# Designs tried in a protein design run: designed miniproteins, single chains, continued (3). Part 6

Each design is a single chain, and the fold is of that chain. pLDDT is the mean over its residues in the fold that is shown.

## One batch from the design tools (miniprotein)

Design m8177
Fold by ESMFold2-Fast:
Structure m8177 (fold): chain A 80 residues (1-80)
Amino acid sequence: KTTLAKVYEKQAYEAYDAGNLDEAIENYKKAIELYESAKTVPIKKLAGLYFNLGFLYKETGNLDLAKKSFSKALELYAKL
């Protein structure tokens, strides 16, 4: 599932660069779900994705979701 997760991650980045913030959020969420369900969870990668998702939620005014995403990123960084 790592290959498909990377595709969604890349699409999230491209959507963000195009100014399509909602599309970027959805693609980051899909990438996160695939990485979380992986046989070996890439903790460092997953932490970075939650951090990016937090920034996007902040940019779109979803402050509660931003706080939750940043909290998840910090929890994952603490495992490193």
Scores: mean pLDDT 83

Design m8178
Fold by ESMFold2-Fast:
Structure m8178 (fold): chain A 67 residues (1-67)
Amino acid sequence: MSLEEVKEEVLKKAEEIEREALRKHLETGEMPDSKAVHEEIKKLVEEKAKENGLSKEEVEELIRIVL
């Protein structure tokens, strides 16, 4: 995949993760763990970067864009 396709996929998945955390908060009344949500998004970026052979600098840029 191109870097742009990776960005699009990561942004879409990050939005899904954030929506799920908000949904769970509304259903259970528990405060969402923003640190855990950020770690999950970071892990997603790292997994996609590994699959697509992105450099450390490109991974850092993606994390900055989605978080």
Scores: mean pLDDT 76

Design m8179
Fold by ESMFold2-Fast:
Structure m8179 (fold): chain A 104 residues (1-104)
Amino acid sequence: MARAAELRAKLEAGEAVLEEIPNSQVGTLLVQLTAGNDVVIKQVSGLDEEKIYEEMIKIIDETDKPVIVLFQGPIEAAEKAVEYAKEKNKGLLILLVDFVLPER
């Protein structure tokens, strides 16, 4: 499973990555990414970009471990969180799951 191994290596290297994953594959990927690794898993969902960004920043700041986020929200908030994690040299993997763009 080359993709899971690649994402694991990036997360262990302190990289911040945004990935679109088919919802059906999320469970399998999480099992592969957490096997033998000390990783924090969080779920973040909502429509308010500022609120979601603040929530993401808190998650990044509250843990010294790499974080995997199951994300259902504004892509702009996810992109800002990736930039913040890069500045902090924090391992962050954001998985866009069941992502449907709002009508506006």
Scores: mean pLDDT 74

Design m8180
Fold by ESMFold2-Fast:
Structure m8180 (fold): chain A 110 residues (1-110)
Amino acid sequence: MSKLEEVTKIVLEARQKIEDIKDEADSIISKNGSLSEKEKEDIKAKLIQILEETKEKLLEIYPNNEEGKKIYEETLKKIEEAKTAYEAIDIALKGLEELYKISKEILEKE
């Protein structure tokens, strides 16, 4: 597998997991009208786990990706500070796109 194909697969798998969390949140709101504080914190924890696993996989391909590490740390902080589950989901998706962009830019230079 090429490095680009491997990076793309990792990012698409992470994106699907985040979209599945969004669908779960939408389902809860459809049934209950709102998310509980516990459900919001559970969603944040799942998003953080997905991003941590994604970071580890991307760093196996590019161990010296300092910019990617910075994007990851900033994204985690924003998720922790998010006031709603949907804000946290949007932050996670944006962070994932930035991690993908940096990984692609490294590939395009070499």
Scores: mean pLDDT 84

Design m8181
Fold by ESMFold2-Fast:
Structure m8181 (fold): chain A 78 residues (1-78)
Amino acid sequence: HMLTYTEVRVLTEQVEKDGRPVTRIQVVVTELNEKNELVREVTAPPQDAPTPEERRRLAFEQTLENLKKMGRESHRPP
């Protein structure tokens, strides 16, 4: 079996919506092999997060959902 590791990136973008700046959150989860080659990538659609609390919550929720789609769950180290 090939050893792989997971990289999580939280992308934040300022977009204009109805003449107002809105922060957009998108989480990208990338799985890399022992050679640092891309094995697969899972991303959620970008979501508008108008408040800092919503940004933090959505980033966390998208990370968990993306990890589930990769066949991984959130876990604590031993």
Scores: mean pLDDT 74

Design m8182
Fold by ESMFold2-Fast:
Structure m8182 (fold): chain A 95 residues (1-95)
Amino acid sequence: MEEVEKLYGEAMKLAGEAFDRLYEIAKKISPEALEKATEAGKYVREAFSGSLEDGVKYLEKAVKIVEEMVTTPEMQEVAEALRKALDLFRKAVEL
């Protein structure tokens, strides 16, 4: 379905942009934050590299890591963007 491709593409773009921002923020905070951001980024990449069903699970793992590491308002914005990407991905799977 054309709608699945559109939702998937929007989710991928939003998650990628959010992760790039998280990585830049984490570099300024601590080595531990950077390690967590790198782990979350691995799950974001895995989410968009395989099946849609596995992708939802990987993106959920990325969101959880980011939510657990939130210490700044900018990190909260990233967590919200990743949650929105997850919602779009779930809608794509449901179609």
Scores: mean pLDDT 82

Design m8183
Fold by ESMFold2-Fast:
Structure m8183 (fold): chain A 70 residues (1-70)
Amino acid sequence: SLKEKLMEKIFEVAEETLRLIHEYTALQAAQRDPNATPEQIAAEQAHFDEEVARGNKLTEEEKKLLEEYK
């Protein structure tokens, strides 16, 4: 049902928020580490960017489901 899809999407957004916080923390740690290579920092940036993109997609999907749930 639409309600079940909306509930699932809300949980996916919540889980993605936790992943985004984790990747942001990892990126900050890499940026602050004087032993981190530019390649390592770039890898953490790429992971963070992927989670930002996923979060944006999930938020748009949630918005569409909310607009249908009237």
Scores: mean pLDDT 86

Design m8184
Fold by ESMFold2-Fast:
Structure m8184 (fold): chain A 105 residues (1-105)
Amino acid sequence: GREELLKKAKELKEIAEELLEIAEKNGNEELVEECKELLDEIDELIKQIEAGLPEEEAKERLKELIEKLIELALKALKELDLSKEETLKIIGDILRCIGLLLELD
C-alpha cells in the first residue's frame, strides 16, 4: 500500500545519502552532482506520495529511482578508488536496492 511505498522511498533516500557521502569523500564532482539530483527526485517523490500520488504511479516512479541508484552505485564501484569498507558498503547498498525492486508488486 501507500505506507509501504513511502517506507521504501525513505529507505532509498537513506541509501542515496550514503552513496553521496562516499562520492563527496572521494572528490568525484560529477558523481556528487548525480547523487544530489537523484536525492532531489527521491524527496519530490516522498512529498508526492504524502500528498496522495496514486499508488501505481508512485510504484513506477520508485522503481525508476531505484534503478538509477543502482546505476550510480555501479558507476562509483568502477570510477572511485574505494577502501575495502566503502566497497562493501556500496555492494550492500546495491543488494538493498535489488531487494526493494523484488518486493515491489
Scores: mean pLDDT 89

Design m8185
Fold by ESMFold2-Fast:
Structure m8185 (fold): chain A 76 residues (1-76)
Amino acid sequence: SSDDLQQQVNSSFDTYISISRDSSTQDTRDMTRTFVQNWTDYYSDQDPNLSGRLDGIGQRISQATTKQQILDILRS
């Protein structure tokens, strides 16, 4: 269901936040951009609305200048 897919994405984002704790800002940005892009591509056929939202998140991550801004984007 759509709720199950959203929960999977939320759980993945919590994992990204956790593994980013000891990473630099640049490493956090590169890693989270890659992961969000992979999810965007994965859901393009299964849930285009979720894919579109994830693409928006990826764009926000690319524009973020601090690690905290990236983590806040993932928490939203």
Scores: mean pLDDT 78

Design m8186
Fold by ESMFold2-Fast:
Order: C-alpha cells, then sequence, then structure tokens
Structure m8186 (fold): chain A 81 residues (1-81)
C-alpha cells in the first residue's frame, strides 16, 4: 500500500527536520512513532496512514505537539488490543 509508505515517509521526514531543533525530543517522537506503526499494522492501513499524516503535521507545528499526538495515537492502538 503506497499510501501507508508515503505517510510513513512524511512523518519520518518531519521527525528528521525536528532533530535540527531538539534531537532528544525528536528521538523520543521517533520511538513512539515506530511503536505506534508496529501496533497499527494489526488494524487498518488507511487509519494508520491518516494518523501518521496527523503526526507529521503536528510535528511541523512543534515537536511537543507531535509527541502528544503520537502518544494519543499509541494509546488508541493499545486499547484496540
Amino acid sequence: MEMFEEAKKEALEAIEEAKKKDPELAEKLRELFEKMAELGKKGSEEELAADLGIIAVATKSSIEDGLKTAEAALKYYEEKL
């Protein structure tokens, strides 16, 4: 699914750009992103792609917003079991 790969690439690019401002927070965000992506693969790829896109947009606004968005998405996927 190209949509998932494209969204993942956009999120990772946003995280790499964030490293220029705060490498420690960007690394925490990357770890949350990878964990979320792994759990999300068990559900809808379209839903995961949308969440990754939202994380990319939030991260471009601020690293802190990116972290909060990724944490919320991770909790959602963890609750889905």
Scores: mean pLDDT 75

Design m8187
Fold by ESMFold2-Fast:
Structure m8187 (fold): chain A 99 residues (1-99)
Amino acid sequence: VLERISLKFYEVIKAVKENSPDAKELIKEFIEELRKLYNSDDPNVLFYTRLFLDPRVAEAGNPALVPFLKLLRDIVENNEPLTDERIEKLIEALKKAME
């Protein structure tokens, strides 16, 4: 579970860093994957999905990711609609984290 989340997150990071035209679509796909995992009946899947979305975990590795993960967590946990404004805020937060 965590490996699959990490691989998809790497694809998102790479697309954003390279200013790929696919970055918005990859973020949408990543969020939809996280929504599916967050609504899983498997306690292990739910545990690792929550662990990935926990800003405290990011603080141990890359504290610059905390604003991005807070936005991502709110979208996933509250089933917020994927508006262009929200996607752009996620891209901006991720770009700042990669500087």
Scores: mean pLDDT 75

Design m8188
Fold by ESMFold2-Fast:
Structure m8188 (fold): chain A 88 residues (1-88)
Amino acid sequence: MESALIEQRLQKLTPEDIEKLKEYAKGFKFNEDEIAAAVVVLAFSERRLSELEEGEIVIFLGMVKASLAEFKKKFPKDLEIAKQFLSK
């Protein structure tokens, strides 16, 4: 459970990774919740988006989109924190 850790994990994400994620999100027509869920998963995976190939990023984002309902059910607070982080 990510409570209290999500903020620390989000601070470890680079601005470059966040910008690249937003660019892909525009291409795939992601909504704010889908972008927030992707950021949460990326933050806890300890991976850099810049280290992934385009095909891996597409698969990753597709899985996040497919899992959005489950994320909202299990991790609603973490999604709210990620949305606040992204709106900054």
Scores: mean pLDDT 75

Design m8189
Fold by ESMFold2-Fast:
Structure m8189 (fold): chain A 115 residues (1-115)
Amino acid sequence: SEAVELVKVGYGWMRTLLQIELMLEKDEEIRKQLEEVIKRVEEREKELIEEVKKKGLSMEEAIELVRKAAKELIEELRKEKVHPKVLKYVEEAVELGLGMMEAMKRIINKEYLFE
């Protein structure tokens, strides 16, 4: 399923950026919060892949599902009062992941013009 592969690409890039941020971060409290966020991101990826498979979602619907799930995660983290730097890291990771999903969809659909 192209939609399942798209979700994996988006979450793969989110995890990659979060892991880079974790490697560069020196503050122990921020590192601990980032490790917890990475686990939650991995759990959400599994849940969303199962939803995409069960509902037979399109690539467009899968991107919207991931965007909604990411917005919900950021809102939960704000309510839990995570460090502002952790929120910024997560927002940057989400932007990268969603951007890569949109790029992959565009390439698959040949939505680029060469004339």
Scores: mean pLDDT 88

Design m8190
Fold by ESMFold2-Fast:
Structure m8190 (fold): chain A 56 residues (1-56)
Amino acid sequence: MSIQQLQDLGMQALRNRDWQSYRDYSRQILRRYSQQLRSQGHNQQSDSLDRIAQRV
């Protein structure tokens, strides 16, 4: 699933006041960005996003 699709689903969850789904999609988006940064060699930034994703 693309980041754009996850953002769209997250916005729909927010409109429906489905806070649990909104948090789940937000976590998935952060995980996807973390993986992209890691593949580009930005390991410290990737680790920071992983920590944020765990708190969401």
Scores: mean pLDDT 78

Design m8191
Fold by ESMFold2-Fast:
Structure m8191 (fold): chain A 81 residues (1-81)
Amino acid sequence: MDEKIKKLEEELREEALEIERIYAENPREGFLLALEREAEMIRLAQELGLLPRVYSDEEIEEMRRERLERFEEAEAAEAAA
């Protein structure tokens, strides 16, 4: 159990560094990857029983959609300037 969690933490750190690298080169692509990984982390944490409540797939998708819409609004504002 503990070894599995430790390995997962290491993999998440490596993914975070890769996302940061991609974000530096292409902010949109990096943001989309970060958004996808956030959803995966929530689902995985629920599977491992680490969260105080269960989020539905619909709730996770709604959170992702709202964050993407805000990012697209900011991107559109930047492009319009």
Scores: mean pLDDT 72

Design m8192
Fold by ESMFold2-Fast:
Structure m8192 (fold): chain A 86 residues (1-86)
Amino acid sequence: SEREERFERLAEILADLSLSDEELIKGFQSLGLSEEEAQELVDARKTLTPEELAELAGELLGLSEEEVEYLADLGALERDYLERKK
C-alpha cells in the first residue's frame, strides 16, 4: 500500500547516514511532510533520542506503534554505529 511504501522510504531515509540535511529535507517532503516538518525531523535527529525521534515521525506521518518501535530500534543501531566509527 502507499502507506507501507511511505514507511519503507522513511526507514530508508533515516538509515542513510550519507544524506546531507538538504537531501533529508527533500526526502521527508517526498513522504508528504511540509518543509517545516521536514526541518523539524532533521533538527530532531541531532538533539532527540532515537525513541523520541521515532515518536515525532509517528505523529507527523501517522505511524502505528509497531512502526514507531521499529524506527526507534533502527535509530539506536545507527547511533551506535556512528559512535563506534569516531
Scores: mean pLDDT 77

Design m8193
Fold by ESMFold2-Fast:
Structure m8193 (fold): chain A 83 residues (1-83)
Amino acid sequence: SAAQRAAEAAAPTFTEADMLQLLIDLSVQMLRYIILKKPEDRAALQAQVDYLRVLLAAGRDRLSQWVVDQALRELQGAELLLA
């Protein structure tokens, strides 16, 4: 997928600060979907989840364990909303 290619391309150079920004964006998109409940907001949330899952799989060795653990908790929350 386009998200998978983008995540794999980003993985070699992404930082913990990049992960923080992605998790902030994920939290905003979760709130957006909870409040607005629009199909496009659901699709955007799914795309962010897919991107972050690939990015974590490809780049987790560059992140401290507590950052990985937090990202996995945030992803689990987003995935529960999409269920």
Scores: mean pLDDT 83

Design m8194
Fold by ESMFold2-Fast:
Structure m8194 (fold): chain A 84 residues (1-84)
Amino acid sequence: SEEELQKRYNKELKEIETDPELARKRAADVRARHPVFLPSQQVLEKEAEKYGLTDKTPEEVADFLLARADLKYRYQKELEKRKS
């Protein structure tokens, strides 16, 4: 169901938010499959403040953002398949 899909998404998102090593591995998988641009230091600093990651390095913030974007993309794609 859509509710079960949302619960799985929320669980995986929390795992990425709480485990920088998992975020790093997920980001590495994305970079291996697709060319990605690196955000500027200023963008990374703003995103770090937004997500409460001010104690993290710019590299860790970039990894989190990429892992989160990939997770959102995968779940959006699954939702579209269920609605069609």
Scores: mean pLDDT 76

Design m8195
Fold by ESMFold2-Fast:
Structure m8195 (fold): chain A 81 residues (1-81)
Amino acid sequence: MLSKEEILKETKEEIERLREEAARETDPKDKEELEKVIKKMEELKKELIENKASEIEMDLRLGSEITMARMRLWVLRKERE
């Protein structure tokens, strides 16, 4: 089972990847969406830490938000093709 520290590290690495994507993004709307996703992830991470969430809750909630964020970005990209 991943520790809270490992879950937070993986979440931080994903947020950094999203920031890199936002920096390379030339479409203003996609850049805005990436920035919204980054903000939501940072806020959720903070909330879970402040509420002393369990390892299971942190893994499920952060993992679900990352997955849903990537799916939203994928759908937006596909709709523009």
Scores: mean pLDDT 78

Design m8196
Fold by ESMFold2-Fast:
Structure m8196 (fold): chain A 65 residues (1-65)
Amino acid sequence: SAAEEERQKKAKEEALKIEGVKKVIVEGDTIYVTIENADKEEVKKKLEEIAKKYGFKKVILVDLS
């Protein structure tokens, strides 16, 4: 639905604003984020806040550093 597309789009946009985030994929209730040359713990905290804000249940973070 349009509401679901909007929610996914907003979550992706906020995640992509985080420094070191290279890729964001949203599937169902999960946000997959790839980072490089970033503070993993700080990025994880920000992603968990985004997940709570937009109603996602899980965050999976992949570090390419």
Scores: mean pLDDT 83

Design m8197
Fold by ESMFold2-Fast:
Formats: C-alpha cells, sequence, structure tokens
Structure m8197 (fold): chain A 87 residues (1-87)
C-alpha cells in the first residue's frame, strides 16, 4: 500500500512541476515539462504490475484530468482513494 501511494504522489509531483514549466513557456522549459510528463506516465505504468491494468488506467485518467484542470490536490486524493479500494 505505502509504496503504491508513494508512486502516485511522485507522478502528481512530476505533473505539477511540468505544468509550472509549461507556464514559463521557454523552449527549454517545455522540453523539461515533456520529460517530466513522460516520467509520470512511466510511474503510473508500473502500477499495472501491482494493481492491474484497469485500476492503473483509471489512475492515469484521473491524473490527466488533474493536469488539464490544474487541480492536482483533487487528482491526488481521488487516485489514492482508488488504489486503497483496489488493494
Amino acid sequence: MEELLKLVERAVELLKEAAELRKKGTEKDILEAEILEAMARMTVATLRLEIGEEVAREVGRILEEGAKSGDFEKALKEAKELIEKAV
């Protein structure tokens, strides 16, 4: 449980940092944001090994919605609740 929640927290942190870099809008900042977004996707992908494809896909969807809306706090809460119910 603890390890899985830490993976989600890391993914949210990466997406939050990427969103801040995208706001700065320089070529370097956008490139760094894309790298962080890829790292976040990889982190969520590793959840498939522990909680299965369906739950991992839904976590990914929640995090994508959070990144789009900027509501990372809500995304983190919903993702954690989903993992706790699945395990």
Scores: mean pLDDT 81

Design m8198
Fold by ESMFold2-Fast:
Structure m8198 (fold): chain A 87 residues (1-87)
Amino acid sequence: MPISEEEREELRRLIRRNLVREIPEEVVEKAVEAVSRLLEEKGEEVTDEDIRKLAEELKKELNLSDVEKADLESAMLHAVKEYLEKK
């Protein structure tokens, strides 16, 4: 299903809320884009493994530390679960 601009903003808010560390805004924007694409492709069929793979890809693309990657992965997992619960 297509992700609206309002839904992208909700995902950004959910990711930001679930981050423990200060992550650069550019990294958060890339995560929002990637998660939105995954949700558009799979919707409710998104798995924890899909998000873990996405976090690995973002780590490589954005040269994140292991600590930043782990925080972003956890934040994306929580954001997707909360987003899907609202549907």
Scores: mean pLDDT 82

Design m8199
Fold by ESMFold2-Fast:
Structure m8199 (fold): chain A 68 residues (1-68)
Amino acid sequence: SLEELRKEFEEFAKKLAEEMRKQGLPESEIQAFLQLAKKEIEKIKSKEDMEKSKKGLRELAESMLRSS
């Protein structure tokens, strides 16, 4: 269901945030990341959308880690 897809994405975002926290990113940056992830949830209408959003979120997390 759409609710299950959005929940899976939310859990994925939380796991990425935990990894960024372990890597020493400031909590303010982690909270900004989670707010962006929350906005992305609204775009998810299908499994394909969810997979695309997961990829984008992963790439964002990697970029934030490289900037630290």
Scores: mean pLDDT 83

Design m8200
Fold by ESMFold2-Fast:
Structure m8200 (fold): chain A 70 residues (1-70)
Amino acid sequence: SSTALAAAIVNDALKIAEKEGPEKAIEFLREQLVDFGIDEETARELAELAVKDPKAAFRKIQSLLDEKEK
């Protein structure tokens, strides 16, 4: 589900931020979102948001993934 996928991706990004720093986490999440068809600019903004406000990022990512999973 889009909910489970969004939760897993955000959680993985937060684990990377803890171990390797926020820059590595942002790059990881950006790449994942682009692979799901989200544009580069939006993916980058959401990746940056995830390390600053994971809850807000989760909501936005879930919504975008749900729209593609018709």
Scores: mean pLDDT 82

Design m8201
Fold by ESMFold2-Fast:
Structure m8201 (fold): chain A 71 residues (1-71)
Amino acid sequence: LDKDLLGVAGQLENYGYTDLAQQLREAVRSGDLQAALQVLQQAIAKLQQDGESQRRIDTLQAVKAKVQAAL
């Protein structure tokens, strides 16, 4: 799960969502899965608003489902 979350954070940073990437990395470092879930929900909403590709959104949704299953 941590590798999936850090992978998403790196991708968000590469796409210019630096603040969301930093928030997600912080949640992973603190072991706060609830915070990670909130950041993923914010990131998904932002990618949808910005018209990012469905493939990118689907990747975040898959990781979100893993976080929800771990809570």
Scores: mean pLDDT 84

Design m8202
Fold by ESMFold2-Fast:
Structure m8202 (fold): chain A 94 residues (1-94)
Amino acid sequence: MLEDAERAAEGARRAAEAAGGEEGRRAGERAAEAAERAAREGGEEGAIAAAMAAGVGAVAAAAGKAAGGEEVGARMARLGAEAAERAARGGAAG
């Protein structure tokens, strides 16, 4: 359970850094922490929701970079981190 969340978190972190540089890396770390915390506190459903949000955020960050460069990639990475945090909360509560 936690191992899958950790792998998704690592992937999101790498993708965010590649898309948004240092700002993207920070956003990726935030998304990773949300996914790992959801796995520990929200159980399997929380972990899956957070990992999915982190994955979508990583894809959005990469697409953002392709469309508008590192600045847009970083912005999309931050939105992905927010989505992961919300998914962690919603999955645990719902």
Scores: mean pLDDT 71

Design m8203
Fold by ESMFold2-Fast:
Structure m8203 (fold): chain A 71 residues (1-71)
Amino acid sequence: MPSPAEKELREIGEDMIRAFARRRKGMSPEQLEQAIDNLLRSLGSLADQLGLSEEQKERLLREFRERLRGV
């Protein structure tokens, strides 16, 4: 069961993924990779602020990375 902190990160991540989907259409492959890395760094920092464990953080960041590449 996701914790309240995981739920918060997922909701913020969903908003970021939607915003990214709109912006990505004008990006080169290099810009796309850089933007994904920057988003994952921001989400990782937020996970730390929300008090997620390192394992929870790594799992969620992998999920977001796959979705950002698939969007």
Scores: mean pLDDT 80

Design m8204
Fold by ESMFold2-Fast:
Structure m8204 (fold): chain A 79 residues (1-79)
Amino acid sequence: NVIPELSLEEARALADWLLANREELEAFLSTLSPEQAKRRIDNVIAFLETVKARYPDDAELNAKLDEIIAWYKEVLAKL
């Protein structure tokens, strides 16, 4: 799987989609083994951190990405 280079518009759309679909994403992760869920969460967090690094001056995007990363870390802590 290729991780695409996101434009600012795409990054904002992704952040909004992730925030809107947290319950569905958590439900999906609950169908995986703890090891599979952890690996997927670790990969998503790493990807979101690279998006933050690309757009450091976009305060709104960074705030949304920080909220998503914090939520994924909470899900990870429950595994």
Scores: mean pLDDT 84

Design m8205
Fold by ESMFold2-Fast:
Structure m8205 (fold): chain A 96 residues (1-96)
Amino acid sequence: SSAEAVEKYLKELEEKSPKAAEAFKEFMELYREMQRLAEEGGGTVPREELIEYAERVKELGEKMYEEAKEVDPEMAEMGKFLKEQAEEVLAMLEAE
């Protein structure tokens, strides 16, 4: 399952790069917090919370890429994609 795959990935990453693993764990925690906020808000998340979330995802994605690029190409690729997606979301949210 996807949950089992994530758990295995995290354990492997933690041995190769503790810093990349910590960034990934923080991303997962932020994602869960965002899901909780959406549930509490009846499917709506405040704009300021979305901006803070995207800014932090950008930072964590960059750290995942930087710390994993020589030891875990899959995690580095994930970090790069998260950063790029977060930058696009921030551009849309902050343009208004």
Scores: mean pLDDT 82

Design m8206
Fold by ESMFold2-Fast:
Structure m8206 (fold): chain A 80 residues (1-80)
Amino acid sequence: EELAPESVPGAVVIQTAADGEKTALLFTNGDPEKTREGLEKLIELGVKRVNLIMGNGSGKTFPATEEGIEEAVEFAEKAK
């Protein structure tokens, strides 16, 4: 599967480390629903870790789990 920029809210960069572990950078505008959708798609693609970046330059890394999605959405909502 491939992740096109228009299929995820904001810009997304997926990086694969030399050992095969996938990480992603997800840029968000602070919309909780769109942030959740983007994170769910990244988990579906096998990403293990997401670095969530807000438009104000703040960011935080979350595990690619259901709990991680909830914490990331809360982080984005509070920054909105």
Scores: mean pLDDT 67

Design m8207
Fold by ESMFold2-Fast:
Structure m8207 (fold): chain A 74 residues (1-74)
Amino acid sequence: SEEERKALIERTIARLEELVDRMAGAYPAQAAEIRSLLEKAREAVEKGDIETAWKIVQEAHDKLAAASRAAEAA
């Protein structure tokens, strides 16, 4: 359902916010970029644009994964 998709997206945003907070000290520029995307995702959820919110969340997740790989390589 749309309600279940909304709840999943909100939960995913919260988890990504926790992860980005953990990395913000070491990677402040990447953290700021991801936080900006998560803010846009929350706005899309508030407007009922669940498809846009999901796309933005996926983009934020991909950027976080890339930053995590860079941290492992250092």
Scores: mean pLDDT 83

Design m8208
Fold by ESMFold2-Fast:
Structure m8208 (fold): chain A 78 residues (1-78)
Amino acid sequence: MKYIEEANKLVREAAQGILNGEITLDEAIEMVEKAIELAKQDPDKVLRDVAVHDLEEFLERLKSAKNIEEAKKIIENS
């Protein structure tokens, strides 16, 4: 689970950064994209498929946000 743990850490950092106003929406999107690439490296196919799917859905939600306030609402409801 090394890759999935690192991916989850990046997603938490991106989410917290948005909620604290410390990063931009574009920076958060880049962090989640990096998390997806890390999750894809996990050797456990079942865990990898679930993690990648969940992260890709979260990424799509963030990309749909028109501004930082919408991104905060997405994170709070995740």
Scores: mean pLDDT 83

Design m8209
Fold by ESMFold2-Fast:
Structure m8209 (fold): chain A 72 residues (1-72)
Amino acid sequence: SREERSQRISETVSELLNSDLTSEEVRKRALEAGMTEEGAYAVAAISAQKKGKPLTPEAQRVLEEQEAARAR
């Protein structure tokens, strides 16, 4: 249902943000996971920000914790 879909999208977003994919690939996979076009673009932009632009301290901490969980 919608709730399961939302949770799966959140999980997919987490995976995409921690992936080595280009922003275009991230957007494509987010759309395939059922995100809106705006949502998929936002995830791709955040992924690009992770790879080139500074994050807010709060976002950086969340990203570091997610990467630590993914690393091993």
Scores: mean pLDDT 66

Design m8210
Fold by ESMFold2-Fast:
Structure m8210 (fold): chain A 58 residues (1-58)
Amino acid sequence: TTTLVATGLKTDEEVAAAIRRARAEDAVLLLSTVVKDREGKEVEVHLTFRPLPAAEAL
């Protein structure tokens, strides 16, 4: 099993790219991303992503 690590992601595009790469490599993705709260304060979230089987979604 391959594990990819991506940290410090701030945009949905960066997150989507990391997920796409993990899916292409059939890997588990450990990712950290920064989101902003209601007042614009940066908050870090940490996620473990496993690509789900594509039910013809691809």
Scores: mean pLDDT 67

Design m8211
Fold by ESMFold2-Fast:
Order: C-alpha cells, then sequence, then structure tokens
Structure m8211 (fold): chain A 88 residues (1-88)
C-alpha cells in the first residue's frame, strides 16, 4: 500500500521538476497517474469504480450525490496518503 503512494509521489515530483515541456503535457500525465490511483484505491476498498462512474451520470439526484461523495472520499484519501509520505 505505502509503496504505491511512494511511487506516485516520486512520479509526480519527477514530472514537475525534471521533464516539464508544456502545461498540457504535464496535466495529461498527472491526470493519468491520478486516474490509476483512484482505480487502485477503489479496488482495494472493494468499490466497483465503473459502477460509481455510471451512478454519477444517473438521472437520479440521490444516486449522483452518493457517487460524488464516494469519488470525493477516494480522492481525499489519495491526497492524504501522498501528503503524509512527502512529510512537508
Amino acid sequence: MDQIYQQMAQQMNNLMSSSVSDISSVNSQYNSIMNQAMIIRAQQQGINYDQIISDYNSDDQSVRTQAFQIIDQIMQQIFDQVSQIQQR
């Protein structure tokens, strides 16, 4: 678990500090890394990521709200883990 977050922190740091060619390229790579982290984190918690994305696009406001809360929680957990490893 910790090893994956260390790898993410390392990749993000390398992306920002060593190989910045343009903002669009950097943003695309960052989004790719974040998407992988969300899928992995969801799977580790037994969450069906495809179902949550489907629910987020539902016509039912209650279903969308619940899906949004789950997505937000996963993102917060990822940011917290990366931040803890970096120990700014």
Scores: mean pLDDT 68

